# Ledger of designs, part 97: designed miniproteins, single chains, continued (4)

Each design is a single chain, and the fold is of that chain. pLDDT is the mean over its residues in the fold that is shown.

## One batch from the design tools (miniprotein)

Design m15356
Fold by ESMFold2-Fast:
Structure m15356 (fold): chain A 119 residues (1-119)
Amino acid sequence: SKEEEELFKKFIKELEELSKENPFLELLVEQIKREEEEALTKPISDDVSKLSLAQRVKKFILLLKNEDLEGAKKFIRDLAEAGLGNKEFLLAVLEAAEKLGVSKEFIEELRKLVDEVVP
């Protein structure tokens, strides 16, 4: 939807700011930007292993904005199990979510899970 597209673009802008002077995060943000059109136009699979980086980011962003705690926790665990999770990147996405108005309590709960299950 148009709202999902605008939300995705706002998160990418916050991630760009957070990735300044972090070459690893800058590379991931550039990859997400290259995959943006496909992530915005194609349906997102329930199987995280079938998703592009940008599609994973879009799915996570929607869970964060809706404050779907159970869905967000499941998504983080699924990423970790599939070897697709990166702690530094997921923490940066959570910081971007907090800056965009997601509740601190919700974000802190997810930060604990990321620290526990993501390498």
Scores: mean pLDDT 85

Design m15357
Fold by ESMFold2-Fast:
Structure m15357 (fold): chain A 79 residues (1-79)
Amino acid sequence: MKKKKEEAEKKIKEIKYRLEGFQASVQDDLDRKAAEASKLTPEEREKLVKKYQDEANKLISAAQKGYEEEVKRIKEEAK
C-alpha cells in the first residue's frame, strides 16, 4: 500500500515540474512581447501588453487547472 503512495508522489512531482516549465515559458514569451511593445506609442503599448498579459493569464490558469485535476486523479488512484 505504501508503494502506491510513493509512486503517486513521484508522478505529482513530474507533472509539477512540467507545469513550472510551462509557466516559465509563458512568462518568458510575455516578457519578450512586452519588450517589443516598448517600440510602440504609449497608448498602443499599454493596449498590446494588456492583451498579452490576459492571454498569458488564461494559458497559465488553464495549465494550473489541468494540473489540479491530474493531481486529484493520481491521489484518488493511490487511495
Scores: mean pLDDT 79

Design m15358
Fold by ESMFold2-Fast:
Structure m15358 (fold): chain A 87 residues (1-87)
Amino acid sequence: SALERLRIALEIQELWAKAQEALRAGDYATAEAYLARIRELVEAAPLSPEQRARALALLDEAGRAVRAGDYATAGRHMQELLDLIVA
């Protein structure tokens, strides 16, 4: 349902905020754990197979940007992911 997708998007947004806090502290292991939790939420979200594939691709791009230290690009992909889930 749209309400379930909104709830998942809000939880992802909170986890992403915590991941960013961990990254600022240099705690990469904790940041990776939050990204893994976001992945679980995306995989469980009530999305079409096409929307789920796009969401996972955006999350993978955000993770690659995080590992490259490009937090601006990571934030952009995470925002696209959130917009996709609530659409």
Scores: mean pLDDT 88

Design m15359
Fold by ESMFold2-Fast:
Structure m15359 (fold): chain A 82 residues (1-82)
Amino acid sequence: SELEEAQKLVDEAYRLIDEALKRGELSEFDAGVLYIALAVGLVTAKRTGKVEDAKNGIRIASKGARELGATELAERLDQLAE
């Protein structure tokens, strides 16, 4: 289902951000901002039944990661949202 896909994509995006945080590529505050983007995307997807809303949350997190200089994380998040 689209909701199972949305959950899987957001869970993987959380894992990617958590690993970047553990590697010291992000501050705890910066990771928190990216987590909020993912949470909003997932909540929207659960409300609409559309995986695209979860992918939009991941794309917002990717843009945020790029602005923070976490380029490899941003590229991985963009690929996940394709």
Scores: mean pLDDT 89

Design m15360
Fold by ESMFold2-Fast:
Structure m15360 (fold): chain A 75 residues (1-75)
Amino acid sequence: GLLEIIKKTVEEAIKEADKLIEKGDVEKAIFVLEEALALVEIARAVARIAGDEEEAEELEKLIEKIEKKIEEIKA
């Protein structure tokens, strides 16, 4: 379903960000993660409107994971 596609997209975004950081391209790494974050935030809003509490919780975990990664890069 859509949740599985979003999870895969986030995993790929984190992997790409790690490669960019290894190459010293920190700004591009942050941009990639911020794009993934925006996607997940939209999906969470949709899940909340639909009353899908379990999907919203899974999306919240993805948001936290991306935000933590961005914070670690910016620190």
Scores: mean pLDDT 86

Design m15361
Fold by ESMFold2-Fast:
Structure m15361 (fold): chain A 70 residues (1-70)
Amino acid sequence: MEERRKLYEKLLKLGEKMIEVAHYYKNFKDYDIIVEILKITDPEEALEFLEKNRDKLSPEIKKVYDEILK
């Protein structure tokens, strides 16, 4: 349970950074995917959604994903 809380914090930090990068590059398609991730309350489902949609994300957002979730 404590590990799930840490995972949730990590996913929130990832989402915030991904939104910042998407906003900086004015990438609205990535923004929509990120918002969908932030609506997922279960961190395991959020990770699965991210993994399934990773190839649809821009290279800039993929780098943020890899750096935080290595």
Scores: mean pLDDT 71

Design m15362
Fold by ESMFold2-Fast:
Structure m15362 (fold): chain A 79 residues (1-79)
Amino acid sequence: EIDGEKASEEVIKAVLEALGLKVPFEELDEETREEIAKIIQEAVEEAVEKLHEKGIYSENYEKGQKELLELVIEIIKKK
């Protein structure tokens, strides 16, 4: 649960970088930050469910984090 919060922060930063946004997250208005956080949270939850359905459990945190991040980015781009 605590690790989930830290993973969410890292995912937010990685998503912003992948989308080519050069604007610091702190400079975004409150509504935009809440919208981005909600989209990422929903995408993380959906990505975790999809990984579990495929029977993919991370034995190595690095590999699991990469697959989770790629799936989250795909889900966000699809919306």
Scores: mean pLDDT 61

Design m15363
Fold by ESMFold2-Fast:
Structure m15363 (fold): chain A 75 residues (1-75)
Amino acid sequence: SEALKELKKIVFETAWKVSEAWEAGRYDEALAILDEGIEKVRELKEKYPQFKEEGDKAIEQLRAMKAAVEAARAA
């Protein structure tokens, strides 16, 4: 499915960019990248409701990464 390929691309690209920003100590940039990724997944879910479960799992994964970045920034 094209929608599932796009979902996987969003998650992979977001995770890659977050890792680069996090390694550079750019926590605010990493958080902004995660918020953008979450929004892209939400838009994809609205356009393709049949992939809601996969989209919800992707958002959960990105939110977990966001919590980890926030914890690292606070340390």
Scores: mean pLDDT 87

Design m15364
Fold by ESMFold2-Fast:
Structure m15364 (fold): chain A 85 residues (1-85)
Amino acid sequence: SPTMEQVLLETVILTGVRMMEKYNVPQSQIDKLRNAKTVSEALDILFEVVDTLSDEQQLLFGDVLNKSLMHTYRTGKPLLVEPVP
């Protein structure tokens, strides 16, 4: 069975990649996130990207990521949360 660390990493990568695609982040940054090996590494990459976004985009990114992580903590399963319209 996957560890909680592995399931959290998968959730961060899935959610982060979807949000980066939504905001037209360069493919090179998306590829860095896809190749992250730890939750800490994935979050560092996401925070660098989030710092380049508008305040409105940062708030939506944080909300979507928080919902995905809370689901994973509660269920032990990864979740791809679709961006709210």
Scores: mean pLDDT 82

Design m15365
Fold by ESMFold2-Fast:
Structure m15365 (fold): chain A 60 residues (1-60)
Amino acid sequence: SAAARRALSRAEIDAAIEAFREAYEEAKKNNLSVLEFWRLFAERYQERLDRLRAEAAAEA
């Protein structure tokens, strides 16, 4: 449904914010470079997206 798609889109935005926070805390703690930070963020965000999409598929 359109409502379910909008809810998923909001969850994906929230996932990006949480992935960024997680990557930022690890970057501060471990003195990561800018490139290492962006790679970590991308990896964390992809993990969260995969989880959200798997959950959405299980409800189908």
Scores: mean pLDDT 83

Design m15366
Fold by ESMFold2-Fast:
Structure m15366 (fold): chain A 69 residues (1-69)
Amino acid sequence: LSPVARLVADRENAEALAKARELFKSRPTLSAEEVARELGLNKAELVRRYGRHLTLEQLEAYLAELAAR
């Protein structure tokens, strides 16, 4: 990626992480459906990798992987 494209991707990932942390503020897990809807992620991919519910740690790992793609 160009430096500008990488910066944009990093900013988008940081915004997604901030939103994810906000969603998990009062709950230890969220449903894959809710996470997919709120963050615009692929529900089927989340269910395949983590099951019907995921923790903040699992979501942060997934977002980090997406940013590295």
Scores: mean pLDDT 74

Design m15367
Fold by ESMFold2-Fast:
Structure m15367 (fold): chain A 104 residues (1-104)
Amino acid sequence: DYEKIAEEFLKKWLEVKFGLKVEDIKNLTEEQKQEIRRAIVNLITALALHQIEAEITKNYADFIAFLESVVEDKELAEKVAEALKKDPSKTIKAIIKVEDKYLS
């Protein structure tokens, strides 16, 4: 389930990068929410670039290591890498859908 993986990924990323839980989002100012939205755009861009590099170089170990740095969870990083490898478009759309659910 791409939405479940995307939700687990964004929740862990939010915790690692901002020290926030999804429950905290409702208490944020619009300016703080815009900062998170901008950070998600940067995250998606980085995911796309690292995925393309992994496809070209056949080095998925570096891609998984990058994802581990983002979520600090090896099992989750491996699940996200597998989802992006199988269907990058569907995985990115799932991330955007989860963002909209919590930040709209």
Scores: mean pLDDT 88

Design m15368
Fold by ESMFold2-Fast:
Structure m15368 (fold): chain A 107 residues (1-107)
Amino acid sequence: TKLKELYEKALSKDGKVATEGLKTLATSKDKEMQKKAAEAAIELAKSKDKGQLKAAIETAMILSNSKDKEIQKLALEAAMEVLKHSEDRELILQAIGAVLRAIGGLL
């Protein structure tokens, strides 16, 4: 299925390929695709690869702009996972921004 192919692309060890898959899923109007983007971002957030971590945080930022509270909660979970595993100051600041935006949307 298209969803399965995009999800596998989102989990790529190549940060550029992962970013393309994640952006396609995260910018979809289909909630199931947005949920799969969050799941993939949470998985990539555990990586030590900067390209995969950047893809994860960019996805969390996109999803944090959603008006859907379930998607905002998943964006928060992805951003928090980056904060647990990243030592990169730029990625940490971006993850904090995503957390604050998602929390604001949940209030």
Scores: mean pLDDT 80

Design m15369
Fold by ESMFold2-Fast:
Structure m15369 (fold): chain A 74 residues (1-74)
Amino acid sequence: NADEIAERAAELARKIMEEKGYTDLVEEASRIARAGAHALYHEYQARGRTVTDEDVERIAEAAVQAAISFKEKE
């Protein structure tokens, strides 16, 4: 379901942030990843598509980049 996919994306984003040493942004990246995963899941469900592991990885990477960008700008 959407919640399970969102949690997988959040957990992956958390791991990436920890590995990069951004421990202060882990929760922010996780929240962004959950939101992105929910949005993608609903979009794909409307089109009769399934969210893949590759989609989850892409969402997690995007969330990490967004969290880092926010830290540098604000």
Scores: mean pLDDT 80

Design m15370
Fold by ESMFold2-Fast:
Structure m15370 (fold): chain A 75 residues (1-75)
Amino acid sequence: MFEFELTIPKELSPEEALALAQEIVHSVDNPDALGAELSKEDPSKIVVSAKTERTAAILASTIGIELAARVAGAK
Protein backbone atom coordinates (compact mmCIF):
# COMPACT_ATOMS: atom_id res chain seq x y z
CA MET A 1 0.00 0.00 0.00
CA PHE A 2 1.21 3.51 -0.88
CA GLU A 3 0.23 6.70 0.97
CA PHE A 4 0.63 10.40 0.16
CA GLU A 5 -0.16 13.25 2.57
CA LEU A 6 -1.83 16.48 1.48
CA THR A 7 -2.01 19.64 3.57
CA ILE A 8 -5.56 21.01 3.79
CA PRO A 9 -5.80 24.73 2.85
CA LYS A 10 -6.57 26.86 5.93
CA GLU A 11 -9.67 28.23 4.14
CA LEU A 12 -11.32 24.77 4.23
CA SER A 13 -12.50 22.76 7.22
CA PRO A 14 -10.97 19.28 7.60
CA GLU A 15 -14.46 17.80 7.16
CA GLU A 16 -15.12 19.70 3.90
CA ALA A 17 -11.69 18.82 2.48
CA LEU A 18 -12.10 15.14 3.44
CA ALA A 19 -15.57 14.98 1.85
CA LEU A 20 -14.18 16.37 -1.42
CA ALA A 21 -11.22 13.96 -1.33
CA GLN A 22 -13.52 10.98 -0.73
CA GLU A 23 -15.80 12.04 -3.63
CA ILE A 24 -12.76 12.08 -5.95
CA VAL A 25 -11.51 8.67 -4.76
CA HIS A 26 -14.98 7.11 -5.19
CA SER A 27 -15.45 8.69 -8.66
CA VAL A 28 -12.29 7.24 -10.29
CA ASP A 29 -13.62 3.63 -10.52
CA ASN A 30 -10.04 2.36 -10.17
CA PRO A 31 -9.52 -0.83 -8.11
CA ASP A 32 -6.06 0.46 -7.09
CA ALA A 33 -7.65 3.48 -5.36
CA LEU A 34 -8.20 2.61 -1.68
CA GLY A 35 -9.34 5.79 0.04
CA ALA A 36 -8.73 9.13 1.69
CA GLU A 37 -8.83 9.87 5.42
CA LEU A 38 -7.75 12.56 7.87
CA SER A 39 -4.25 12.01 9.24
CA LYS A 40 -4.35 10.40 12.70
CA GLU A 41 -1.41 12.62 13.75
CA ASP A 42 -2.58 15.93 12.24
CA PRO A 43 -6.19 16.71 11.23
CA SER A 44 -4.88 19.48 8.91
CA LYS A 45 -3.63 16.71 6.60
CA ILE A 46 -5.35 14.14 4.39
CA VAL A 47 -3.79 10.73 3.73
CA VAL A 48 -4.52 9.25 0.28
CA SER A 49 -4.01 5.49 -0.13
CA ALA A 50 -3.66 3.26 -3.20
CA LYS A 51 -2.32 -0.17 -4.18
CA THR A 52 0.26 1.44 -6.52
CA GLU A 53 2.52 4.46 -6.01
CA ARG A 54 1.43 5.88 -9.38
CA THR A 55 -2.28 5.74 -8.49
CA ALA A 56 -1.62 7.27 -5.05
CA ALA A 57 0.36 10.13 -6.66
CA ILE A 58 -2.34 10.78 -9.29
CA LEU A 59 -5.08 10.82 -6.61
CA ALA A 60 -3.03 13.15 -4.39
CA SER A 61 -2.41 15.53 -7.32
CA THR A 62 -6.08 15.51 -8.37
CA ILE A 63 -7.30 16.12 -4.81
CA GLY A 64 -4.73 18.92 -4.34
CA ILE A 65 -5.93 20.65 -7.52
CA GLU A 66 -9.60 20.32 -6.51
CA LEU A 67 -8.92 21.65 -2.99
CA ALA A 68 -7.16 24.67 -4.54
CA ALA A 69 -10.09 25.17 -6.96
CA ARG A 70 -12.57 24.97 -4.06
CA VAL A 71 -10.67 27.74 -2.21
CA ALA A 72 -10.55 29.90 -5.37
CA GLY A 73 -14.28 29.33 -6.01
CA ALA A 74 -15.41 29.99 -2.42
CA LYS A 75 -17.79 32.96 -2.09
Scores: mean pLDDT 80

Design m15371
Fold by ESMFold2-Fast:
Structure m15371 (fold): chain A 71 residues (1-71)
Amino acid sequence: SEYDQLVQEVLAFLSLTPEEYDALSVEQLREYIETLRKLKAYRKERGDEEGVAELERLIAGLEERLAELEA
């Protein structure tokens, strides 16, 4: 399912080393942000408030990193 694919992609993201995370391009960061937003929408529809809050923190961190790279 699309949900299972999104979950697998997020798990792959969370498995990145600090060096791999720091090496992410602007394009890769945007892709991860969109994936996390899609997963957040699924969790919100299910009433998973804790899972939504967790994803919002991850999205905020990626958006901050994106802003740093675009500055």
Scores: mean pLDDT 80

Design m15372
Fold by ESMFold2-Fast:
Structure m15372 (fold): chain A 85 residues (1-85)
Amino acid sequence: EKKLEEAKRKAKEEIRKVILEGSSENMKHMGELTSHLADGKANPEKREEYLELAREHAERAQEADEETKKKIEEIKKKLEEFLKK
């Protein structure tokens, strides 16, 4: 049972680290997205350029979320496999 508690604690720590890293990356890209949308409103001549930059950062934010989900799922799967042994 002690090894089970240690495995759970390690999995929890890894999940927290993955969430913090993914959240930080996502927040950075969301900040860039909102900034470029504001610039597009202020400069109508270059609106399309700013919209494209905003779209690129939106895609990178979504990519960070999906990568975070995959890493969490891998950690959970490793813990489940450990529990079956």
Scores: mean pLDDT 75

Design m15373
Fold by ESMFold2-Fast:
Structure m15373 (fold): chain A 65 residues (1-65)
Amino acid sequence: MKEKALENAKRIAEKAREAARSADPVTQRNIVAGLRDAAEALKQRPEFKEAAEYLQGVADEIEAS
């Protein structure tokens, strides 16, 4: 089910990116924290590695903004 997990991760990440672009710095940090927590939970399962890496990458992009 890694394909479904990655698809869900992409949908969540796109919504997070969109929200972060219009958000204040505090809300942006909360979005990043949520994505990192989700990525860490997924990273503990090999089948979800791609989904976890995708969420981590998006969190890094938002934090760099």
Scores: mean pLDDT 79

Design m15374
Fold by ESMFold2-Fast:
Parts: sequence; structure tokens; C-alpha cells
Structure m15374 (fold): chain A 78 residues (1-78)
Amino acid sequence: GTIKVDVSEARRILEEHGALEALERVEHALVYYTITGDREAALERVREALEAAGLSEEDIERVLRAVEKAMDTLDEQM
């Protein structure tokens, strides 16, 4: 079946900061989470991508909250 993931909030934050290149890394981290169940490792991968994109700590935390919400939705589909 097709797993549905809402990354719209993360995408919006990344677009506002010109960091859409990090979106692919967010999506890859969510796929990693569905395979391994390792939430901490998936969130670390997202944080590394956001830091590389030059986001502030406040904006990193906003994106991480959106990613955690997406992980909770994935847990319901797994």
C-alpha cells in the first residue's frame, strides 16, 4: 500500500528559508524511520541536513516538530 506522509509544514518552513534541498533529506529520514523504527537516528539525519542548509536553531526545532508529527502519522500506518 502507499504510505501517506504530510510534509507540507516542513516544506513551507524550508521554502521560506530557501532551503528546499533539505526536503529530500527529510523524506529520506522518514523512509529510514519506516524501515528501522529508529526515531532518534531519523531525527539526527534531519537535524544534520537542516544545519547544513544554514537554518537557525529555532527553525530547526520547528522543522523537527513537523517531522515528529509526520512520524506519529506513519506509526498509525505501519
Scores: mean pLDDT 77

Design m15375
Fold by ESMFold2-Fast:
Structure m15375 (fold): chain A 70 residues (1-70)
Amino acid sequence: MKLSEEQKEKLKAYLMERFGLSEEQAEEVIELLENEEDLKKVVEKMMRDFGLSEDQANEILTYAHLLSEE
């Protein structure tokens, strides 16, 4: 997934405000979304490394994809 700097800032704010992630954790999630092409692995890593539920991970994925289409 390719995100502009503006899209990354929007996604970072979304992750911090909605899921209580730190700025560092939000940046790590964004890096994961940009570098991992296997969406199932993205969901699994979000759940394992960030304590997110499967529903939360899928919500983040959906938002990031919608944002990347802007």
Scores: mean pLDDT 82

Design m15376
Fold by ESMFold2-Fast:
Structure m15376 (fold): chain A 110 residues (1-110)
Amino acid sequence: SKKEILEKVVEVVEETLEKILKLLEEDGVDKSLLEEFREHAELFVETLKSLIPILSKESEEDLKEFIDEVIEELKLFTKRVISFVKNKKIRKEIEKVTEEAIKKLEELKK
């Protein structure tokens, strides 16, 4: 169902953002900046959750467009956080986590 797909979108995003935040903490990113990224991540997830009752009533095409918007927002978040990462290995791991999430989100459009 559309609701189940939307709930899976939220789950993928929430798990991905939690992994990214943990990697930022491991890199030793400034605590005030880490808290700012955490607040942004929490707002992103809460916004997605609030849209489930609305989007579950919309067309399959609207659902696909929504998933594309989620993918773009996730790419922008990752690009921003990576600019603050000092450790090359952690940067690559964040990129990998995001690429795997995008792949999962693309599969939900099918």
Scores: mean pLDDT 88

Design m15377
Fold by ESMFold2-Fast:
Structure m15377 (fold): chain A 60 residues (1-60)
Amino acid sequence: SPKIDELLKRIEDAVRNGTYEETLAELRKELKEDPSISATEYTALMLYGIGLILDKELEE
């Protein structure tokens, strides 16, 4: 889905910039207003971001 691809890139950018928590708060707000984003998809996006954070920390 084009929307999911957009959200994945947004998460990638947020992890790179250190704004992951702020981006998650914005996504939670958007989820309440957009029924096309399922709770399962949101959870998958959160887990993806956590994986990227762990990779970044372990690469240190």
Scores: mean pLDDT 75

Design m15378
Fold by ESMFold2-Fast:
Structure m15378 (fold): chain A 95 residues (1-95)
Amino acid sequence: SVSEILAQRLIDLYKKFSEETKDYPEVKKVLEEAIKKLQEALKNKSSLSEINKIVVDTVNKLLDIGEKSGDPELDLKIGKLIRELQDLRLLASGM
């Protein structure tokens, strides 16, 4: 299903982002939690709405970390992730 494809893409994207942000342990914790929630969503065949809630929560936590760190390199990386997440949402909402 579309939800399953989206959740799989999100897991892969978050794993890639974790590799790109390896120097930020607080980011790793947020991403590991998000991946676990997405894996559970796949197992439970969760709706697009439920997957979207996980995405929104994850983004808000990452933005909070970026604000507290004051690191412009981290802010740029988070911004790139948000753009990729928006692209995935646009593809999902077109159905």
Scores: mean pLDDT 82

Design m15379
Fold by ESMFold2-Fast:
Parts: structure tokens; sequence; C-alpha cells
Structure m15379 (fold): chain A 84 residues (1-84)
């Protein structure tokens, strides 16, 4: 069950990341799909190698939920900071 639970959380985390980027218009739909696919493959490999904890995934999900609650201006500022 632990591996299956981690895979479920990984999918939720990736879905939230894609929603965040789509809301801000940071990437095209095609780029978002490719990024999501890469993130899922990388995350699945990390889960199989034991490099990611269930608690880490839950924390990431919570942080993404918080970010999605922010106004677009705050989210754009975070992206600009990351690009700098």
Amino acid sequence: MEREKKLELLKEVVDLQVELLRRLGAMSEEQLKEAAEKALKSGEKAIEEGDVDLEELEEMKARLREALALPEEELRALIAEAEA
C-alpha cells in the first residue's frame, strides 16, 4: 500500500503543479503536458528507488494548495523570482 499511496500523491502533486502553471499562463498546453509526463516518470522512479517519503509528497501537495489560493500577482512574482 505504501508505494500505491505515494503514486496517488505524486499524481495529485503533478496535477496541482500543472493547474498552477496553467492558471498563470507560464507554459503552453503542449509544454504543460510534456512537463507533467516527465515529472510523473521522474517521480515514479524516485518512489521505486526509495528517494521520496510519503510525508514529503503530502507536504508538497499542501504547499501547492496554498499557492493556488494566492492571487495571480503573488504567483507571478514567485515565477519571476525563480527565473531570476
Scores: mean pLDDT 76

Design m15380
Fold by ESMFold2-Fast:
Structure m15380 (fold): chain A 98 residues (1-98)
Amino acid sequence: SVEKLVERLVKKYEDEIKAFLSKLTPEQKERILKAIDTAIEILNDPSLSYDEAVKKAIEEARKIDLNIASLLQFLYNLRIPREDIIAILKELKKIVEK
């Protein structure tokens, strides 16, 4: 499952993730969370095709936070399914909110 994959990646890179998150200002965390929420909203729009939804999510995320835009572009290049991209973003949101 995507949740188990994310848990394994978080555990493998735990120290690097903690170090990265500890360097983020409250303003940087807020931008990351806003970009995640914006991307999830777009990806949940049933009127958009896969390509339309992911491309729009990348474009709107890029206006808010480049890290989330880069993550979305990477997942899109790998042709990760829409529901799995949403699951990854939700898990990342939980980690950032801690």
Scores: mean pLDDT 83

Design m15381
Fold by ESMFold2-Fast:
Structure m15381 (fold): chain A 62 residues (1-62)
Amino acid sequence: SLVDEFKRAVSEQLNIPESSIDDELAAALLKKTKGDIERAIMAFMFERGANNLSDTNLVLPE
């Protein structure tokens, strides 16, 4: 399915585990992008990046 393909593509490109990606979120992003996996990945990156509050260069505060 497109959801499974999207989850694998995101995992490979963003180096995150597939299990961290909610199936409903993946389906919603694919619906927004009309099945365009690349656009869905960009939308996912934006959702993830917007939630960081801080500069990612300093990401590991321990």
Scores: mean pLDDT 70

Design m15382
Fold by ESMFold2-Fast:
Formats: sequence, structure tokens, C-alpha cells
Structure m15382 (fold): chain A 97 residues (1-97)
Amino acid sequence: MERERVEEELRREVEEGRLTPALAELLLERFRRHGSLEDFERALEEARRLVEELRRLGLDPEELARIQRETARNNNKPSEEQLARAREAERRLAAAR
């Protein structure tokens, strides 16, 4: 119920240029983890202020948010490609024995 409202609000914020797509995805993931509308609204307000401040300084908030999101998603977890390479290496090692 609240998830649909959060998704719609994030979409509007991005469309109106107050938020970046990567930041919107970070906020949505945060809401999914905490499930708190109050936490989400506070985080959204902080994100809007950060985006405005970064833009005033000539910095790209989208690039920073994208890096943060990628780092959070890949917290020392191997990608599917890395897992496939590891399995292939194990197979070759077993065949070489």
C-alpha cells in the first residue's frame, strides 16, 4: 500500500528534476528495508537538499548516487559473471588433476 505511494512520489520528484534516478532507487531500496514512511520522508527531504547543494557547487549528484548504489549492491558479493568464471576455473582445475 505505502510502497505504491513511495514509488509514485519518487517518480514525480525525478520528473520535476528535484531528485536523480539513482538517488530515487536508493531511497526506494531504503524504504523496502525499513518499511517506514517516516524514515522515507526524512531521507527524501535530506536527498532533495543534498541534490540542490551539489548542483550549486557544480557537482553531479547522479554520478555520486550511482556509485553509492553500485557499491551497496556489490558489497563484496561476486556478480553472476564472476560466479560463472569461478565455476569454470573449478571445472578446469578438477580436469587437470
Scores: mean pLDDT 68

Design m15383
Fold by ESMFold2-Fast:
Structure m15383 (fold): chain A 88 residues (1-88)
Amino acid sequence: HMAGLVRSAGDTALAALDGSPFDREVAKAIVEIASAVSILYAEKQGKLDLAKRIREATQRFIEAVDAGDEDGLRAATDEMVRLAQELD
């Protein structure tokens, strides 16, 4: 499910902040794919505000990974997991 995929990607990115550039890029790619699918599903359900919030949270996740912002990455991951759960 999407929430689990996002959590796994977030954990991978957190572990990779001090080490693997490749693992950071993989985590970002996974989150972008999960986000794209979730946004399409939310839009098809007429949940346009949820789609917007997913898009914004995904951007914060990517920015936190690129900045090496551990606290921001944790916050963005937790938000994306909550949003994925709202999508059901």
Scores: mean pLDDT 85

Design m15384
Fold by ESMFold2-Fast:
Structure m15384 (fold): chain A 99 residues (1-99)
Amino acid sequence: SMMEREKLNAEISVGMVRIIHGVFKIAMKRAETEEEVEKEIREYSKLLLLAIEEAKKMGRPAAEAAYKEAKEILEEIKKTYNKKEIVEETLKKIEEIMK
């Protein structure tokens, strides 16, 4: 059914965001300097934007699910690493994709 397809697409989109976050967490374990931390957050931001664009192509339920997951992760990154500017810029770009 169309509802079952929408649910699966939403699960796939969330899974994509979570996989990218998993890779980010591994990269962050290797970051030793403030510059390396910022670089990894910026690279994660780029991958996340691509994931949201792909989710949008799968339909609104997939895009909304990916956005919700991404927003929760970005808020935690903002708090953990004190990177308010990068996170807020990334959220603004995601909101623009979601229009």
Scores: mean pLDDT 87

Design m15385
Fold by ESMFold2-Fast:
Structure m15385 (fold): chain A 90 residues (1-90)
Amino acid sequence: SELVEEYKKFLKEMGKNDIDVEKALEFYERLLKAAEENPEIMKELGITREQLEFDIELLKSLAKEKKTMTPEEFMDALVDAYRKRLEELE
């Protein structure tokens, strides 16, 4: 539940300040590790392990290009990535 609270807080902070891509990556990697140890965390987060792995790969790619992103840029990247993934799942 604390990780769920931190995830929601992280999303809110992205709406106020530029996002440190490296810190975002560290946070998502921590979430993935916790989810691997306790699958029930995935239900509370409302996301899947595959989504976390995808987000981590996306953040790794973004970190190579830039240190920070605006909230709009990051949200657009996430929404677009999730939309394309849903389309591939039919």
Scores: mean pLDDT 73

Design m15386
Fold by ESMFold2-Fast:
Structure m15386 (fold): chain A 84 residues (1-84)
Amino acid sequence: VADSDLIDGKTGAAMLRQSAKSARAKGLERAARALEEAAEIAEKYDVKLPIDDIVGASRASLRGDEEEALRYAERVLRNAKEQS
């Protein structure tokens, strides 16, 4: 993974919280919870996150695709937990 594909934990957490708000607006509660948990871990431990997975979660949330939004959200959450 190139350095350009990663974002710092604080910026990543802000992006994840925006994605979680979009997910909740669409009723995607499971995806929203996973995104919020990932944001808390990333902010607390300053964990670098993959930008493409954050963007994927945002796009899926905007489409109302719960399965895809959750898949990206859980991938980001797993990455955050493994680095914390």
Scores: mean pLDDT 80

Design m15387
Fold by ESMFold2-Fast:
Structure m15387 (fold): chain A 93 residues (1-93)
Amino acid sequence: LEEKIEKIVEKLIAEFEKLGHKVTEEQKEKIYEWVRKTATTEERVELVEEALALQIEMSQARQNGTMTPEQEADFERRGEELEERWRKLEEEE
């Protein structure tokens, strides 16, 4: 679990840096805090990974100027699926 959290945070920081964002040590600690509070089970880790992957894909599509109505619909569908899975996990706690 902890190793998966570290991997997620490292990937997120690397993607932010690729997009030209400067990640400070304070921001890095805030990211770790957020992920650890959020990804408290293996299922939650998977949801966080999928949510971050979706956000990265959306950001890349916007930067490339290739966002089509079809792609927007796909992103919306995937976001709704993640939200529903998150709600179910919260209800089971």
Scores: mean pLDDT 72

Design m15388
Fold by ESMFold2-Fast:
Structure m15388 (fold): chain A 95 residues (1-95)
Amino acid sequence: SMAMDRAFVLAAATLAYLHILSLVDGLLEEGKITEEQAEEIRSIVDKYLAEVDRAVDAGDLDTAWEILEKGIREVQELLRKYNPDAPEIPLPPKP
C-alpha cells in the first residue's frame, strides 16, 4: 500500500512534467517562446522533480504533492508571462 502511494505520486509528477516539457517544445517549435525561456522552464521542472523525489524518499507524501502542485503553478505563471495564450496546465487529482 505505501509503495503504491509513493508510485502514484512519482507517476503523477512524471506525467505532469512530461506534459509541460511537451508543451514547452511545441511553443518553442512554433516560435512562441525563445530557447532561453524554454531552458528556464526546463530548469524549474528539473528543480521540482528533484524536490518531489527527496520528499518521497523521506516518506513525506503530502509534502511531495504540495511541491508538485507548487511546481506546476510556477511553470504556469512563467508560461503566461511569456505567452499569455498558453493553455492552462491542469493540476493532477490528489491520491
Scores: mean pLDDT 82

Design m15389
Fold by ESMFold2-Fast:
Structure m15389 (fold): chain A 61 residues (1-61)
Amino acid sequence: MGLSPLELGGLIARARAAQGLTVEELAERAGVSKETVTRVIAGEITPSEETLRRILEALGL
């Protein structure tokens, strides 16, 4: 539905920074590993729908 991994990573990085969350805090709130969050933000991986949902919910999106 239209976001590239790089665009998605940029969106997550901006939302995290706007809320003052560290990558570690975002990972803890989403219930995913810090490595997974870092790689998603870098655009290195496409997260599963469940992982993406957890990250977006942790950001209030």
Scores: mean pLDDT 80

